# Designed miniproteins, single chains, continued (3), part 36

Each design is a single chain, and the fold is of that chain. pLDDT is the mean over its residues in the fold that is shown.

## One batch from the design tools (miniprotein)

Design m9229
Fold by ESMFold2-Fast:
Structure m9229 (fold): chain A 88 residues (1-88)
Amino acid sequence: SMAKREAVNEKLRERGEEIEENKDEVGAIRLWIEAVGFLTGSEELKEELLKLMEELLKKGVPVEEIAKKLFEKAHKHLGLPIDPSLYE
């Protein structure tokens, strides 16, 4: 059915628009992950952060929430205390 194919294409288009709308924010997060990898010297941490970002983007999680989860994961890896005040 052409109508069914058109509905699938519409969903893919909407998802593409959401990704494009958040392109600058996703780019900033990606640069931050590169900086974390460089500063820590940990390729494992960099790869884990990139993988988490990709998984959350694929699930349609908002970019702000992705940033928070990545920050928490990096802090946990570095042994730093996770304090809610650090997000303010």
Scores: mean pLDDT 68

Design m9230
Fold by ESMFold2-Fast:
Structure m9230 (fold): chain A 98 residues (1-98)
Amino acid sequence: MREERLREAVRKALELYKLGQAGADEEGKRRGRELVEEIRAILDPQEVRDIEAVLNTLLAKHAGAAPEDIAAAEAAIAPVDPLIKEIVTEELEKALAE
């Protein structure tokens, strides 16, 4: 199912984000490259851009970015597939709870 494929890719994108936050040793860089290739194998280029845009918007909100910056980011993702927005939101909430 498309939903299952998108959800798998979003989980990999969140793992990549967490690796970036943990630092950049050689093992982390190697795993990061593997995750990027796996994500590209699962998603179309447009889906990669859409997931990245939604994830960056939600992360900016979580980080307490300025209201005008959040509003601009939300406006930019308005045309993105609602299913992508739902999956990114749900998987990010799960990742933050773990």
Scores: mean pLDDT 80

Design m9231
Fold by ESMFold2-Fast:
Structure m9231 (fold): chain A 70 residues (1-70)
Amino acid sequence: MEEERAQQLLEDTEQTLAYLEKSTDEELKKNFAEKTIPYLEQGLQHPGEAVREAARQSLERLKAFLKSLE
């Protein structure tokens, strides 16, 4: 079910960002976020539009978070 996967991806991203935002370890934040990006990029190639949109939103949020660490 594509909608279920899209919802799960958005929820996973929200939980990840909440966890990273509360951490004081900048190396952990950067490494975890950077490691997550390739997985979200694979989501952009998914045949389901809902999953691709969720992946796009997740990538933009994660990239914005990484920029905030600079």
Scores: mean pLDDT 77

Design m9232
Fold by ESMFold2-Fast:
Structure m9232 (fold): chain A 79 residues (1-79)
Amino acid sequence: SEKTARLVGRVIRMVGLLLEGRLSPEVFEKMKQGLKAVNEGNYEEAIKYFEEARKLAEEQGDTDGAEDAKGMIELVKEM
């Protein structure tokens, strides 16, 4: 329940940042792939997608995207 609430909260924040133009659409697409993997129970695959999102965000100077990807990785590692 708490882990699900934290995941939902991060997704809501991520969508908000995308709508404000503060999150790269490319980073968001990688995060969507990670979230799909989480929903399928493929946690190793999810971590790989979130690591790709983090790296892409860092390369683009997208600090918000990088922080969100790091938070997703930490949350999935607790599952």
Scores: mean pLDDT 78

Design m9233
Fold by ESMFold2-Fast:
Structure m9233 (fold): chain A 74 residues (1-74)
Amino acid sequence: SLEERQRLALEILREVLAEMPARDAAAVELVLIHGHSVAEAARLLGLSVRTVNRAIARAMRRVHEAQERLRAEE
């Protein structure tokens, strides 16, 4: 189901966040988990909007790579 897929994606995201630099992980958590805007997360962390967007893109890429590995049967 879509809900099961979203739950799995959140579990993978949490694993990805644990492997990221603390600054980047904090930016991703504020936006994707806590629902802050990119601008709010940038302000709260003293980062540029570009830095926050880059952190999100990196996290989403790693989540996608993990999902593709799970789909590609070995």
Scores: mean pLDDT 83

Design m9234
Fold by ESMFold2-Fast:
Structure m9234 (fold): chain A 86 residues (1-86)
Amino acid sequence: KAEELLAKSTWAMLEAEDPELAKKIKEALEKGDYEKARELLEEAVEAIVKKYSDQFNLSKETTEALKKLLREQAEFALEVLKKKLE
């Protein structure tokens, strides 16, 4: 479904950009440390958005809007997973 595809695509993108950070997020999730996983995921989102902002010379406003959108999608996926695992 759309949420699964978005999560898979986001994860593949993260692994391509920063495999070490992706590993740390996975380790935090395996330990049940959802707060740490969220912090690391947010850090990854900011790094990806910064890279694209620099590459395409995006305005500050556009960069912040993209960051907010990607963060909301990532947080939604994490919360859905957390609720199912309980």
Scores: mean pLDDT 73

Design m9235
Fold by ESMFold2-Fast:
Structure m9235 (fold): chain A 69 residues (1-69)
Amino acid sequence: SEAEELKRKAEEYALAAYTYAAAGRDDLAQQFRDKAEEYLKKLEEAAKDNPEIVEEARRSLEAADRATA
């Protein structure tokens, strides 16, 4: 589904942001963090009737942010 694809992309970009932040590549980390946020917003619009999928994606992004903070 569209929601599943958007969730997957948000999670993949969040992991990429974490990986680049850990490697000291702040420029790439920020770019992928922005992409993750963009796909999360698209997911919120696509999955308004299924908040559970949005919460799962948000938790993945939050975990990546906490690991780098």
Scores: mean pLDDT 80

Design m9236
Fold by ESMFold2-Fast:
Structure m9236 (fold): chain A 80 residues (1-80)
Amino acid sequence: MSKIDEIYEKMKTLSEQERYDLVREIAPTLSDEERAELQKRLVELGLERIKQETDPIKAATIGIFTAGSVAEIMILQRQE
């Protein structure tokens, strides 16, 4: 099990807010390649959750937190 696989399995069990907070904590500690893989998995997880959500407000919340998590990763990638 890779470091990113372990993080992803944990993220599946977290709320959208907890997942965002975890991304902010761990993303600076990752390599560029690990951040790219994490970003991909976050997008995949967010899209899957949106597809399964019947409440449009909850779906929008999932989208906002997913976009925020991706933005945190992208900011780190752009600083260097």
Scores: mean pLDDT 79

Design m9237
Fold by ESMFold2-Fast:
Structure m9237 (fold): chain A 69 residues (1-69)
Amino acid sequence: METRLLLTNLPASVDRATLASAVARAGATLVEFERLDETRAVIVVEGGDPEAIRAFLEAVLGVEARVLP
């Protein structure tokens, strides 16, 4: 199951490898990472529960995360 998330308030220190590690810890796989600007990105993840992944990323990375339709 594929989930798209909008990340905002994204720290400059959070790169693709950091995101992939955090997503893996949430029980999913990072498929795509696209930076929109310095503080925003869209990610695509495969597997897991969308709301659990969202909440985990907010807790671990200090970002705001929204599940996209």
Scores: mean pLDDT 83

Design m9238
Fold by ESMFold2-Fast:
Structure m9238 (fold): chain A 58 residues (1-58)
Amino acid sequence: SMDQTMQSVINTANMSMSVLSDDDSQQIQDMINQMIDNDVTADQMQNIYQDFMDQISS
């Protein structure tokens, strides 16, 4: 559901930000803000966030 997807993204972002650099945390914040401004769905937000995390982990 949308609420569960949103909660999952928020929880994952908060956990990641505690262990990431300030620059990476800022990029995550900027991405979330841009997604909200562009009215993306929760599922799209989750997919974009996951792709970003995969890129910085590589």
Scores: mean pLDDT 67

Design m9239
Fold by ESMFold2-Fast:
Formats: sequence, C-alpha cells, structure tokens
Structure m9239 (fold): chain A 87 residues (1-87)
Amino acid sequence: MKEEEEKRKKEEIAEKTKEEFEKLYKEIVEAAKDPEKLKKIVEEAYSKTGEMAVVAHVSVAYAENPEKVKKYLEEAMERAAEEIAAE
C-alpha cells in the first residue's frame, strides 16, 4: 500500500473511533444516571468476557471524575485506532 492511503485509512479509523467514543460517552452518562441500565451493562460484560465491564466501571468512575474518564477513553480509543491502522 502507498503511505498516503495508509494515512487516510488511519484518519478514517480515528474519526470513526471518535464518533464511537462520543456515543459510548453518552451511554456512560446515561448509565451513571440510571442504575438499572448500569446493572444490565455489568451483566452483559460477563457474557461478552469483559467488554462491557469497562463501560460499567467507567460509568461508576464518571460519577466521581467525568473529565478524567473522558480523557482516558479518548486516549485509549485513539491509541487503539493508531495500532489498528499501523497493522
């Protein structure tokens, strides 16, 4: 592949990851306000081997420090997108 194509794919993945992050962030805010939704997310986390457990954990942490949680998710998702694009 040409490097320009790789760079464009990386930017597209980063943009998509940012949009998915914003959706996830909104779900985290809603889950923090609704304990029944948070419980459902925790139950799904065990069926999906931990994927939703991160969302549940972050939802609880959001109640204590929302900006730090947002920054953590944003940085983690950007890094994941970079590693995927680099492969």
Scores: mean pLDDT 59

Design m9240
Fold by ESMFold2-Fast:
Structure m9240 (fold): chain A 95 residues (1-95)
Amino acid sequence: SPFKEKINQTVDEIIAAAKAGDREALDAGLEKLSSQVVFVAVWLRLQGKDDLAYKLINTTSEGLAAIRAAPPEEQVALINQLKDELNKLLDEMEK
């Protein structure tokens, strides 16, 4: 799916920024991911998939908050966890 590919590309950019210690790129990537997830959630709601849209927004919001609160050495693991959770929800969209 183009949504899944685009979101995974953004998450990979966030992982690269975290590994590089580039805080500006990390913050920009997290904002970009949040915006992309909001667009997907709006599209899901237009299809009557409100529960899935809610799960997608909440999972992203909780994941982003955890990443922002974490020390640098824990951020990559939390970003990978969020990537796995988002991919499960995005796969649910394509059933």
Scores: mean pLDDT 88

Design m9241
Fold by ESMFold2-Fast:
Structure m9241 (fold): chain A 68 residues (1-68)
Amino acid sequence: DVDALGELAKAIQDYIANSTPENEKKVIEAAKKADPFLYKLIKEKGSVSATLADLVARGHAGAAEAQA
């Protein structure tokens, strides 16, 4: 659902702006509804912060490979 993905994006943005336990819970709950794979990654990495850092690193690596 595109609307659920929009809510997830907003929750992530709110968490980046203010990394409170309440904002972290909102990201986890939104991920459960919009992206179960992201929820699994959060559990595996142990935090929303670590998961977002890993996703950014993967995005950067993919861009470098596309340049080759």
Scores: mean pLDDT 72

Design m9242
Fold by ESMFold2-Fast:
Structure m9242 (fold): chain A 75 residues (1-75)
Amino acid sequence: SLDDAAASLAATLGLDAEALRAEIERVLAGERPLHPEAAALQAKADAEGGSPLTGAFATALIDLGRADALVLFRD
């Protein structure tokens, strides 16, 4: 689930799970656009049949100051 995925990722990165989930939900609701790097990762995921959540997770991580964690989406 989204909640389980956000909680697992937040624990791995030392982030607040509620804050991460809230940022992901804001992107999914269309409240904010994807960051350019996150949009590029989502385009790659779309081409490869990957997760439609890739861009939302990546954008949330950038907004929380963890752009370094985008490496998790490049494999």
Scores: mean pLDDT 80

Design m9243
Fold by ESMFold2-Fast:
Structure m9243 (fold): chain A 97 residues (1-97)
Amino acid sequence: AIDLPVQNEPIDLSNPEIVEALKTLRDVLTEILNNPEYSKEEIIKKIEEAAKKSNELGKTLLSALKKVVESMESVEEIKEAFAKILGIVDGALKLAE
């Protein structure tokens, strides 16, 4: 399950735009984690490419992910963070199924 913000507006996982954004995030994280040879620069390019093809929410989430990547020094730290985020996203998508 994702960490839902304590009551303002709950994330509506029946909303197809939210589900589509989470699927796009899952797919880009999965691609990066399955390619151990990707450099930090290649990871950033893959996020930018995915963002260009995403819905509004997907673009926002991928922009935040790019900033996280830019703040990290090592590819190992990036991959560890991505594995944790992928687990959260997969949990959220299973709740939507």
Scores: mean pLDDT 77

Design m9244
Fold by ESMFold2-Fast:
Structure m9244 (fold): chain A 55 residues (1-55)
Amino acid sequence: SSEEIARRALEGALSLSGSGGLAAGGMAKQDGEKHGNRLLEEAGRIGREHGLASG
């Protein structure tokens, strides 16, 4: 279901964000970070709305 997929995506995004230890700090391209950040934010939003929204 969409909720399950969203939750898994959120978990992956959180894991990547929480880690924050993948040789970042001078080598990462801003372009890549911007695109990745947006994807992570969107996944988080969908998961939040689906996970938290139990209306």
Scores: mean pLDDT 59

Design m9245
Fold by ESMFold2-Fast:
Structure m9245 (fold): chain A 87 residues (1-87)
Amino acid sequence: MEEEKRQLELAKERQEAGELLPESTPRGKLSRGIAEVLREIGDAFDYLLKARQAERDGDLATAAQYRAQADAYVQRARDLARAMVAE
């Protein structure tokens, strides 16, 4: 319990130190890039859920459109992730 609290406090100090770093630092850029990737993935999941519902309703044309949108968001997330690890 006490050691777990100490680890959480150290994790908070690391996050707080990261937040205090200038936006131009590698850590600031990485944090923003991760948030952007997660947002694109979230949008992809939303469209996949809509596609699944359309498939259940028998609207295969609408399901195909939503799947195409989800694939586009997944591709954007992949492109953002590649940009983050490229030097």
Scores: mean pLDDT 71

Design m9246
Fold by ESMFold2-Fast:
Structure m9246 (fold): chain A 84 residues (1-84)
Amino acid sequence: EERQLELDIARALLEIALTLLKKYGSPEVAKLAQEAGDAIARGDYERALKLTDELIKAMEKEGYSEEDINLLKRARDLFAEAVA
């Protein structure tokens, strides 16, 4: 029960971040956010984490703020811990 709740919360936080990046991000960031979200929806958590890591790299390359990047990294790490 607690493990499932932790996974549900971590998934929801990451999905919210991905949805916002899809809506407000650059075309490259939005595409990676969509692909990561699609992987989560399919239950392909390994691919979702890999795509989220690529998304973080794209945000760093495009000069997104350290604050925004760190928030996404935290959501990613919480999700990674929950699916391990």
Scores: mean pLDDT 84

Design m9247
Fold by ESMFold2-Fast:
Structure m9247 (fold): chain A 137 residues (1-137)
Amino acid sequence: MTALEYYNSGNNSFAAGNYDLAIESYKKALELDPNFVEAHLNLAAAYLELGQDKEAEDELEKAYKLKPSPALTSYGFALSLFRNKQYDEAELFAHGAIKLDPNFVPAHIMLARIYEAKGETELAKKELETAKKLAAK
């Protein structure tokens, strides 16, 4: 299989909610192409969904080194604030990342986790469904 074929398999697993299988597939894509920015971003999103925040941060740092962006920077602040349980401030930066890049899957997952932490179940569900739809592209 090619890096792109593994990446697409990862996206299919992610869209189905099989985050463990998505992680395995994205890692295989990155073994074949370590510079695959989108694979690093979607791997970070899958790690976030499983609460593996350190692993998500490490993959986002790799993506940032390959292709820095304002959306990634805003998202990095949201992740740090979320880990510190500063949910209202994390929400502002997660929205900032989405405003800069509406297709940025990790930001939608982060916003879903923030809404879950705040008890906003319907908003969390909406953001998670958006993230799954975007990852399936």
Scores: mean pLDDT 86

Design m9248
Fold by ESMFold2-Fast:
Structure m9248 (fold): chain A 95 residues (1-95)
Amino acid sequence: ERTEEEEIEAAIGFVEDESDVGRVAALTIMLKLGRLSDEMLDALLAGDYEKAIELLKNPELLEPVTPEKLEKALKAIEEKYGKNYKDAVEEALRD
């Protein structure tokens, strides 16, 4: 079983991949942990890798995922990456 620290390290690795799939995977991990700030969501969607990694390395900056944040994140993923990525994230969150 992965700890929150190990999951965050995995998310950092996905961000360092500098790909759409990597960014969506990192977002999925943070949503599953229930920890995502609006600033981190914006950085990941913009492909601001340095800022996203900085935020991930500072757990005190992580915020609880509210239903409103979840809806915002899923909408942003669908708008930027398409329905298939959004559906995959929703499926992963149901586990």
Scores: mean pLDDT 78

Design m9249
Fold by ESMFold2-Fast:
Structure m9249 (fold): chain A 88 residues (1-88)
Amino acid sequence: SSLVEEGLKLLDEAIEKAKEGKIDEAEKLFKKAVDLIRSSGALSDLTLEIIEGIALLYRGVLLAIGEPENEALAKGIELFKKMLEEEL
């Protein structure tokens, strides 16, 4: 669907912004991407919540072990995208 395609594009943009250290922009793009994918109905809400939760946990672990905020965010969004693509 066009919403899924737009959401995936925004995830790529969010990863790029995170790698650039633009944390607030990356988080805003990530939220918009998740909202678009949720609105598409391509996945159940439960599946989307689970993969988002796993990605947030992964980011949290990376921060806890001393990874920089921008790298932890980029890796978290990348994991979210990989899990999302496996479920589509």
Scores: mean pLDDT 88

Design m9250
Fold by ESMFold2-Fast:
Structure m9250 (fold): chain A 95 residues (1-95)
Amino acid sequence: SSNDELAVDMAVVEAREAVSFRIPDEVLRERLRETARDYGLSEEQTERVVELVLQTVEDLLNEIKKNKLERGSKGYLDLLDQKSEQLRRRLREVL
């Protein structure tokens, strides 16, 4: 639905911002739950979105650290784009 696609778009934005600004997991969870509520997601859908986004952020931060990627470098941006696309696909499967 259009609400599901908007929720996907906003969840991807929240994931990218969490990586870029080092947003704590608790704050990210609250933001995602607020977004999910605004777009009319069920509690079950909300928790699936939260889990997928947090896992994606952890994977991104680990990969950035492992490869010593500088914020704003080509490698950093390419990784963000790759993982954002993967997250978008996974979110569509659960919404």
Scores: mean pLDDT 87

Design m9251
Fold by ESMFold2-Fast:
Structure m9251 (fold): chain A 100 residues (1-100)
Amino acid sequence: DKKLKEFEELVERAKRGELSPKEFVRELLRLLSPEDVEITDELERKFARAIAGVTDPSTPDSEVFKRAVENILKEAEKGKLEETLNELETIVTYLLQKEK
């Protein structure tokens, strides 16, 4: 699966410090979203908060993005790369359906 290989490459680039947390989230959203979807700062924040499990609006964006990436990397290291990708696709689909 091309998408799984691209996700694995993004995870490895993040592990090497080649992507900031914000850049990783943006690249991941582009990978998981339909081609016609605009990746906005609002969509990035919603996606990162969902992955990080943060519901407190006082949590800084930098901390939210960091926690989101740490959660993804932790699950990927457990050998659950495909399951992690499937969960992330589900989150993106949900967020795009609730965009109003």
Scores: mean pLDDT 82

Design m9252
Fold by ESMFold2-Fast:
Structure m9252 (fold): chain A 55 residues (1-55)
Amino acid sequence: STAEAREKAAASAAAGVLADGGDAAQAEQMRNEALSGKTPEEAGKNGARAVARLG
């Protein structure tokens, strides 16, 4: 999968945290957790799990 698709998944996780009233540091943490995955699917799963851990 492309780096752009992984980046888009990570950006979606970060945007979700901000929409729910999270701060920029939480959004950056979610982005980094998502980007630890090598595929867009893994990035999406990692981001979702990280968001669930925050609340």
Scores: mean pLDDT 74

Design m9253
Fold by ESMFold2-Fast:
Structure m9253 (fold): chain A 100 residues (1-100)
Amino acid sequence: MEAARDRVRALVDGLLEEIPEFEELAQKSGPEAYELVKKAREHVEKARRYLDEGKIPEAGRHVAEALRLLSEAYEKMGLTDKAESYRAAAEQVEADIAAL
């Protein structure tokens, strides 16, 4: 559980740092991509709260959802390689949670 907690925390911290840049890119692409990135931010913030409460599976589930929303946003921006990478990351987080 400690290793899974550290991985989820690193993902939450990294996504919170990177989301402002994603929002700028999405705003230039259109309102649909921007709305997806905004929803992803909400899920990352929920994940942080669950992480602070020690609820690692719940935190990981919200991180996976944020990664899926970012994947869809990148797809709408025409950044297919990034979209595929974020989708794979979401599947990996879901697998890690299932092992807990």
Scores: mean pLDDT 83

Design m9254
Fold by ESMFold2-Fast:
Order: sequence, then structure tokens, then C-alpha cells
Structure m9254 (fold): chain A 66 residues (1-66)
Amino acid sequence: DYVYVRIESPDKSKEVIKLVESLGGKVVSTIPNSGHILALVPKSKLDELIKTVRDKFGGTAEVVDP
């Protein structure tokens, strides 16, 4: 199962995109120059994504309904 996740990580957009892809996810949309990313992520990888975004990139990741 996949979930939609909104990620906010200023100045780390490329690293976040690469992280999402590495976890088997897919980037749905980005807002240029904002660090805001909407992604589809496997539910089994959600906790790893949230923790990595928070701890490594100083950002936030939240499950959203599109």
C-alpha cells in the first residue's frame, strides 16, 4: 500500500527526491524554490522517510489526502 506524503525541506529538495526514489516511492509534484514536495511512498517505508527528513534534512513529512 502507498500513501501520499507532503514534505517540506528547504534547500534539500534534490536530496529528498533521491530519498523518496530510493525508498521505492514516486515524486508527484514539487513547488519550485520552496522545498515542498508531494510524493507517493510505500506505507512500510513511511516511518523511515519521516525520520530521515526530520533528522537529516531538518524538515517535516506529513501524510495527506490529495
Scores: mean pLDDT 78

Design m9255
Fold by ESMFold2-Fast:
Structure m9255 (fold): chain A 84 residues (1-84)
Amino acid sequence: MIEINIGEEIEVPRGSEVILRSNSRYLEIPGIVSTAPGSSASFRLEREGDYRLYASSSPGQRGSLSSIIRVRGEGEQELIVYEN
């Protein structure tokens, strides 16, 4: 299991599960997963690529780019991304 804060970039293998842990903001990976303040959401990263995580103080807005999750290679890892 790997734990990071928003604002960090990370590389994980394809097949990894990502858990977003929000505190005060809306977190979104567009077209994949979103979570509201104080909640969590998870998704499995089935495809290689760069996944951009955005944080917003307002619902319905994408917000600012906060982190990039790079998916490379095969294997499994659990990744938790914390908002502080």
Scores: mean pLDDT 82

Design m9256
Fold by ESMFold2-Fast:
Structure m9256 (fold): chain A 75 residues (1-75)
Amino acid sequence: MKEELIKKAEELAKEAGKLYAKASEETDPQRRSQLLTEAEKLYKEAVELLKKAGYSEEEAKRIVAEIAKEAAEEY
C-alpha cells in the first residue's frame, strides 16, 4: 500500500514537472497560466500522497520538487 502511494506520487510529480516545462515554453499568457495551475494541482496531490505514505510535509515537498525538476529538465 505505501509503496503504491509513493509510485503514484512519483508519477504525479513527473507530470507536474513536464507541465512546468511546457509552461516555460508557452507564449500565450492564458495557456501558460492554465498549465501552471494544473502543475501546482498535481504537485499538491503528490505531496499529499507522500504524507499518507509516512513522509513528513518537508520531506514530501523536497522529494516532489526534485522529481518535478528532473522531469522538467528531461522535457
Scores: mean pLDDT 83

Design m9257
Fold by ESMFold2-Fast:
Structure m9257 (fold): chain A 86 residues (1-86)
Amino acid sequence: PPLVPQEALDELEAQREEARKELEKILKETPDEFERELMKLEFETQLRALEIARRLREDAEALKKELEKLRKEYEEKKKKLEEKRK
């Protein structure tokens, strides 16, 4: 069976647009630069995960490998943000 069915991907696309609007609202109310950058990083990582899932929906091995790579990239970027904090 496909790892991510098309219906789930369509649902995630709809949620993506709603989440983008919510993020913009939250960013306007967040005075801390670190918190804003962290929220942007988390949102961008989620968007990239959705793109990977859509592209590799029928290739379980490639999907797992690409998502693991994305996870490591997220952790590295988060660590760099924490190091810049103060």
Scores: mean pLDDT 75

Design m9258
Fold by ESMFold2-Fast:
Structure m9258 (fold): chain A 89 residues (1-89)
Amino acid sequence: SRKELLLRGLEAAEVLLALDPDNARARARRDAFTAELAKLPDGAELLKQLELAFEGFRFNFKTTNLPQSVKDALYAQAEATIAEVEAQL
């Protein structure tokens, strides 16, 4: 569904921003996916729930001391996911 695609895109954009907070393209995509999700009838409540989950994700990501090879793989996977989502929207 469109909602599932937008959720996958938003999650991938959040991964990119956790890895590279200065990534302007990732920030723009996060904002775009967020704006589209906000248009859904339950959008405000959904985004509130997602923000709590993303805060937990960002905290864990910062504190788990992942190897650079894992970070590189996550970055590549997140970019690939965004490209796949954008192609299907």
Scores: mean pLDDT 83

Design m9259
Fold by ESMFold2-Fast:
Structure m9259 (fold): chain A 91 residues (1-91)
Amino acid sequence: VEEAIKLVEQAIDLLLSTDTPGATLVAILAYFALKDLKEGNLDSAIEGLRAVIRRVEELLNDPSLTPEQKAILEQALGLLREALDLVEKAK
């Protein structure tokens, strides 16, 4: 769970570092999933992480994204998927 927490924190930092429209709101949603992880509410955290992953995937479908924005979002998506896998296996 601690490794998953670090991955979500890194994903939040990436989402806050990009100027991609909507990324800050997705980071806020990721923060709530992070809070659930820290509180040991794993079921809520899994649902939150799945929702955040869907939102990042939606952002990646925007044809107006710069290559730099796409790279940051893809990196954040990878971290979030790794965190979700770790949390699901910890149950």
Scores: mean pLDDT 84

Design m9260
Fold by ESMFold2-Fast:
Structure m9260 (fold): chain A 70 residues (1-70)
Amino acid sequence: MRKQAQAGADALRQMAKESKDPEVSEALLKLAEAIENGDSLAATQAASKLSELGALDEALDRMSEAIAEA
């Protein structure tokens, strides 16, 4: 569990560094922290924000790839 959560969070942080949109970067970092901490409420809020910004699908794809490699 921890290795997969960490891999997903690391992928989100990498995506945040590559993003030129500060709002997308902030939402990705918040989602990464929520996943590492097991905070379901914070994760839901961050995912909702990413959905509004149109970045949720890409974030989920990046997490899935990272988890599959972990």
Scores: mean pLDDT 80

Design m9261
Fold by ESMFold2-Fast:
Order: C-alpha cells, then sequence, then structure tokens
Structure m9261 (fold): chain A 79 residues (1-79)
C-alpha cells in the first residue's frame, strides 16, 4: 500500500509541476492535485483522518516544493 501511495503522490505532484511550468496558476494546479490525492487515498482505503491531514497540508502549500515536502512527510508518518 505505502509503495503504491508514494508512486501515486509522486505522479500527482509531477503533474502539478508540469502544469505550473506550462503557465497554469499554482492555485489551480494545487486544487487539481488535492482532488487527485484525495481520490487516490480513498481508493487505497486510507483512514479519513489521514486523508484530511495530507489534503490540508497540500492545500496550504505555497509552492510545488512545499507540496512535495508535505507528501514526503506524510509517507514517513505512515511508515
Amino acid sequence: MIEKLKEELERIIAGAEAMVKAGVPLSKARQLAVKEAREAMKELGLPEEDIEKLVEALAAAKSIEEMRKAAEEFIKELE
């Protein structure tokens, strides 16, 4: 589970980074990443409290690097 979650989060953040590099505002890229992360975590059967913790951290991120850091910290907490 954790390995697949890590892969999905890396894919989602890479997608958000590509959007920002293509000229999409960070707020829009972040909104889509939050939606995709919530869906991925729900499909993997994570508890609601864990889903909300990561979603809030991603929504509060002010850069792609902060989003990546939030995902990495979250994965470490699950291990």
Scores: mean pLDDT 84

Design m9262
Fold by ESMFold2-Fast:
Structure m9262 (fold): chain A 74 residues (1-74)
Amino acid sequence: MERLLEELRELMDERGLRLALAAYRELEETVGPDVARRLLETTVELLKEGKLSGDEAVARARGEALRAYAEELA
């Protein structure tokens, strides 16, 4: 977890980091810590690709984490 937060601080600005942490807390409270962690991992991966802004990366990672969670319930 600490490593993911350090990578996010290097890859995105203050606004993007704030959005990522807010999304993490929302998912941790609603669907659990494993889904929330996957959101951060996917956000880091998307940012390293260099094709998306921080806001776009967080939004896409959130959608992917929730989709994976829904598949585990099916």
Scores: mean pLDDT 80

Design m9263
Fold by ESMFold2-Fast:
Order: structure tokens, then sequence, then C-alpha cells
Structure m9263 (fold): chain A 80 residues (1-80)
């Protein structure tokens, strides 16, 4: 019984650290998206297409970073 409690305590710690890193990455992504949105809102239809492409790249980069964090937490949990 005690062993399982210690396992969940460690998983909780890893999840909390991962959540903090994800929040930091989200804040950076939100700032980038805000800049791209301002450019798109002021632009022509052609510029909006470029904005969408750049926003997609920023989201892809963010997804990759969050996946790395998620994979680290999952790896530690899966190895137990």
Amino acid sequence: MEEKKKYFEEVKKLSEEGAKKMRDIKAQTDAEIARLQAEGDAGTPAQKAEWDSRAAQVRADTTAQMKKISDEVDKKAKEL
C-alpha cells in the first residue's frame, strides 16, 4: 500500500513541473500569436494567408515542445 502512495507522489511532482513548463511555453506562444494576429488584422487577404502559415508554424513548434514535456512525464511513469 505505501509503495503505491510513493509512486503517485513522484508522478504528481513530475506532472506539476511539466505543467509549469507548459504554462511558460503557452505564454510565449500567446505572445507570438498576438503579434501575428495584429499583423493579420491590419493586412490584406494575401497577408492573412501568410499570417495563417506563420501561426501554424508557431503552433507546430509549441506542440513539439509540449510533446517533449509530456513524453518525459510519460516515460518516467511508464518505466515504473
Scores: mean pLDDT 76

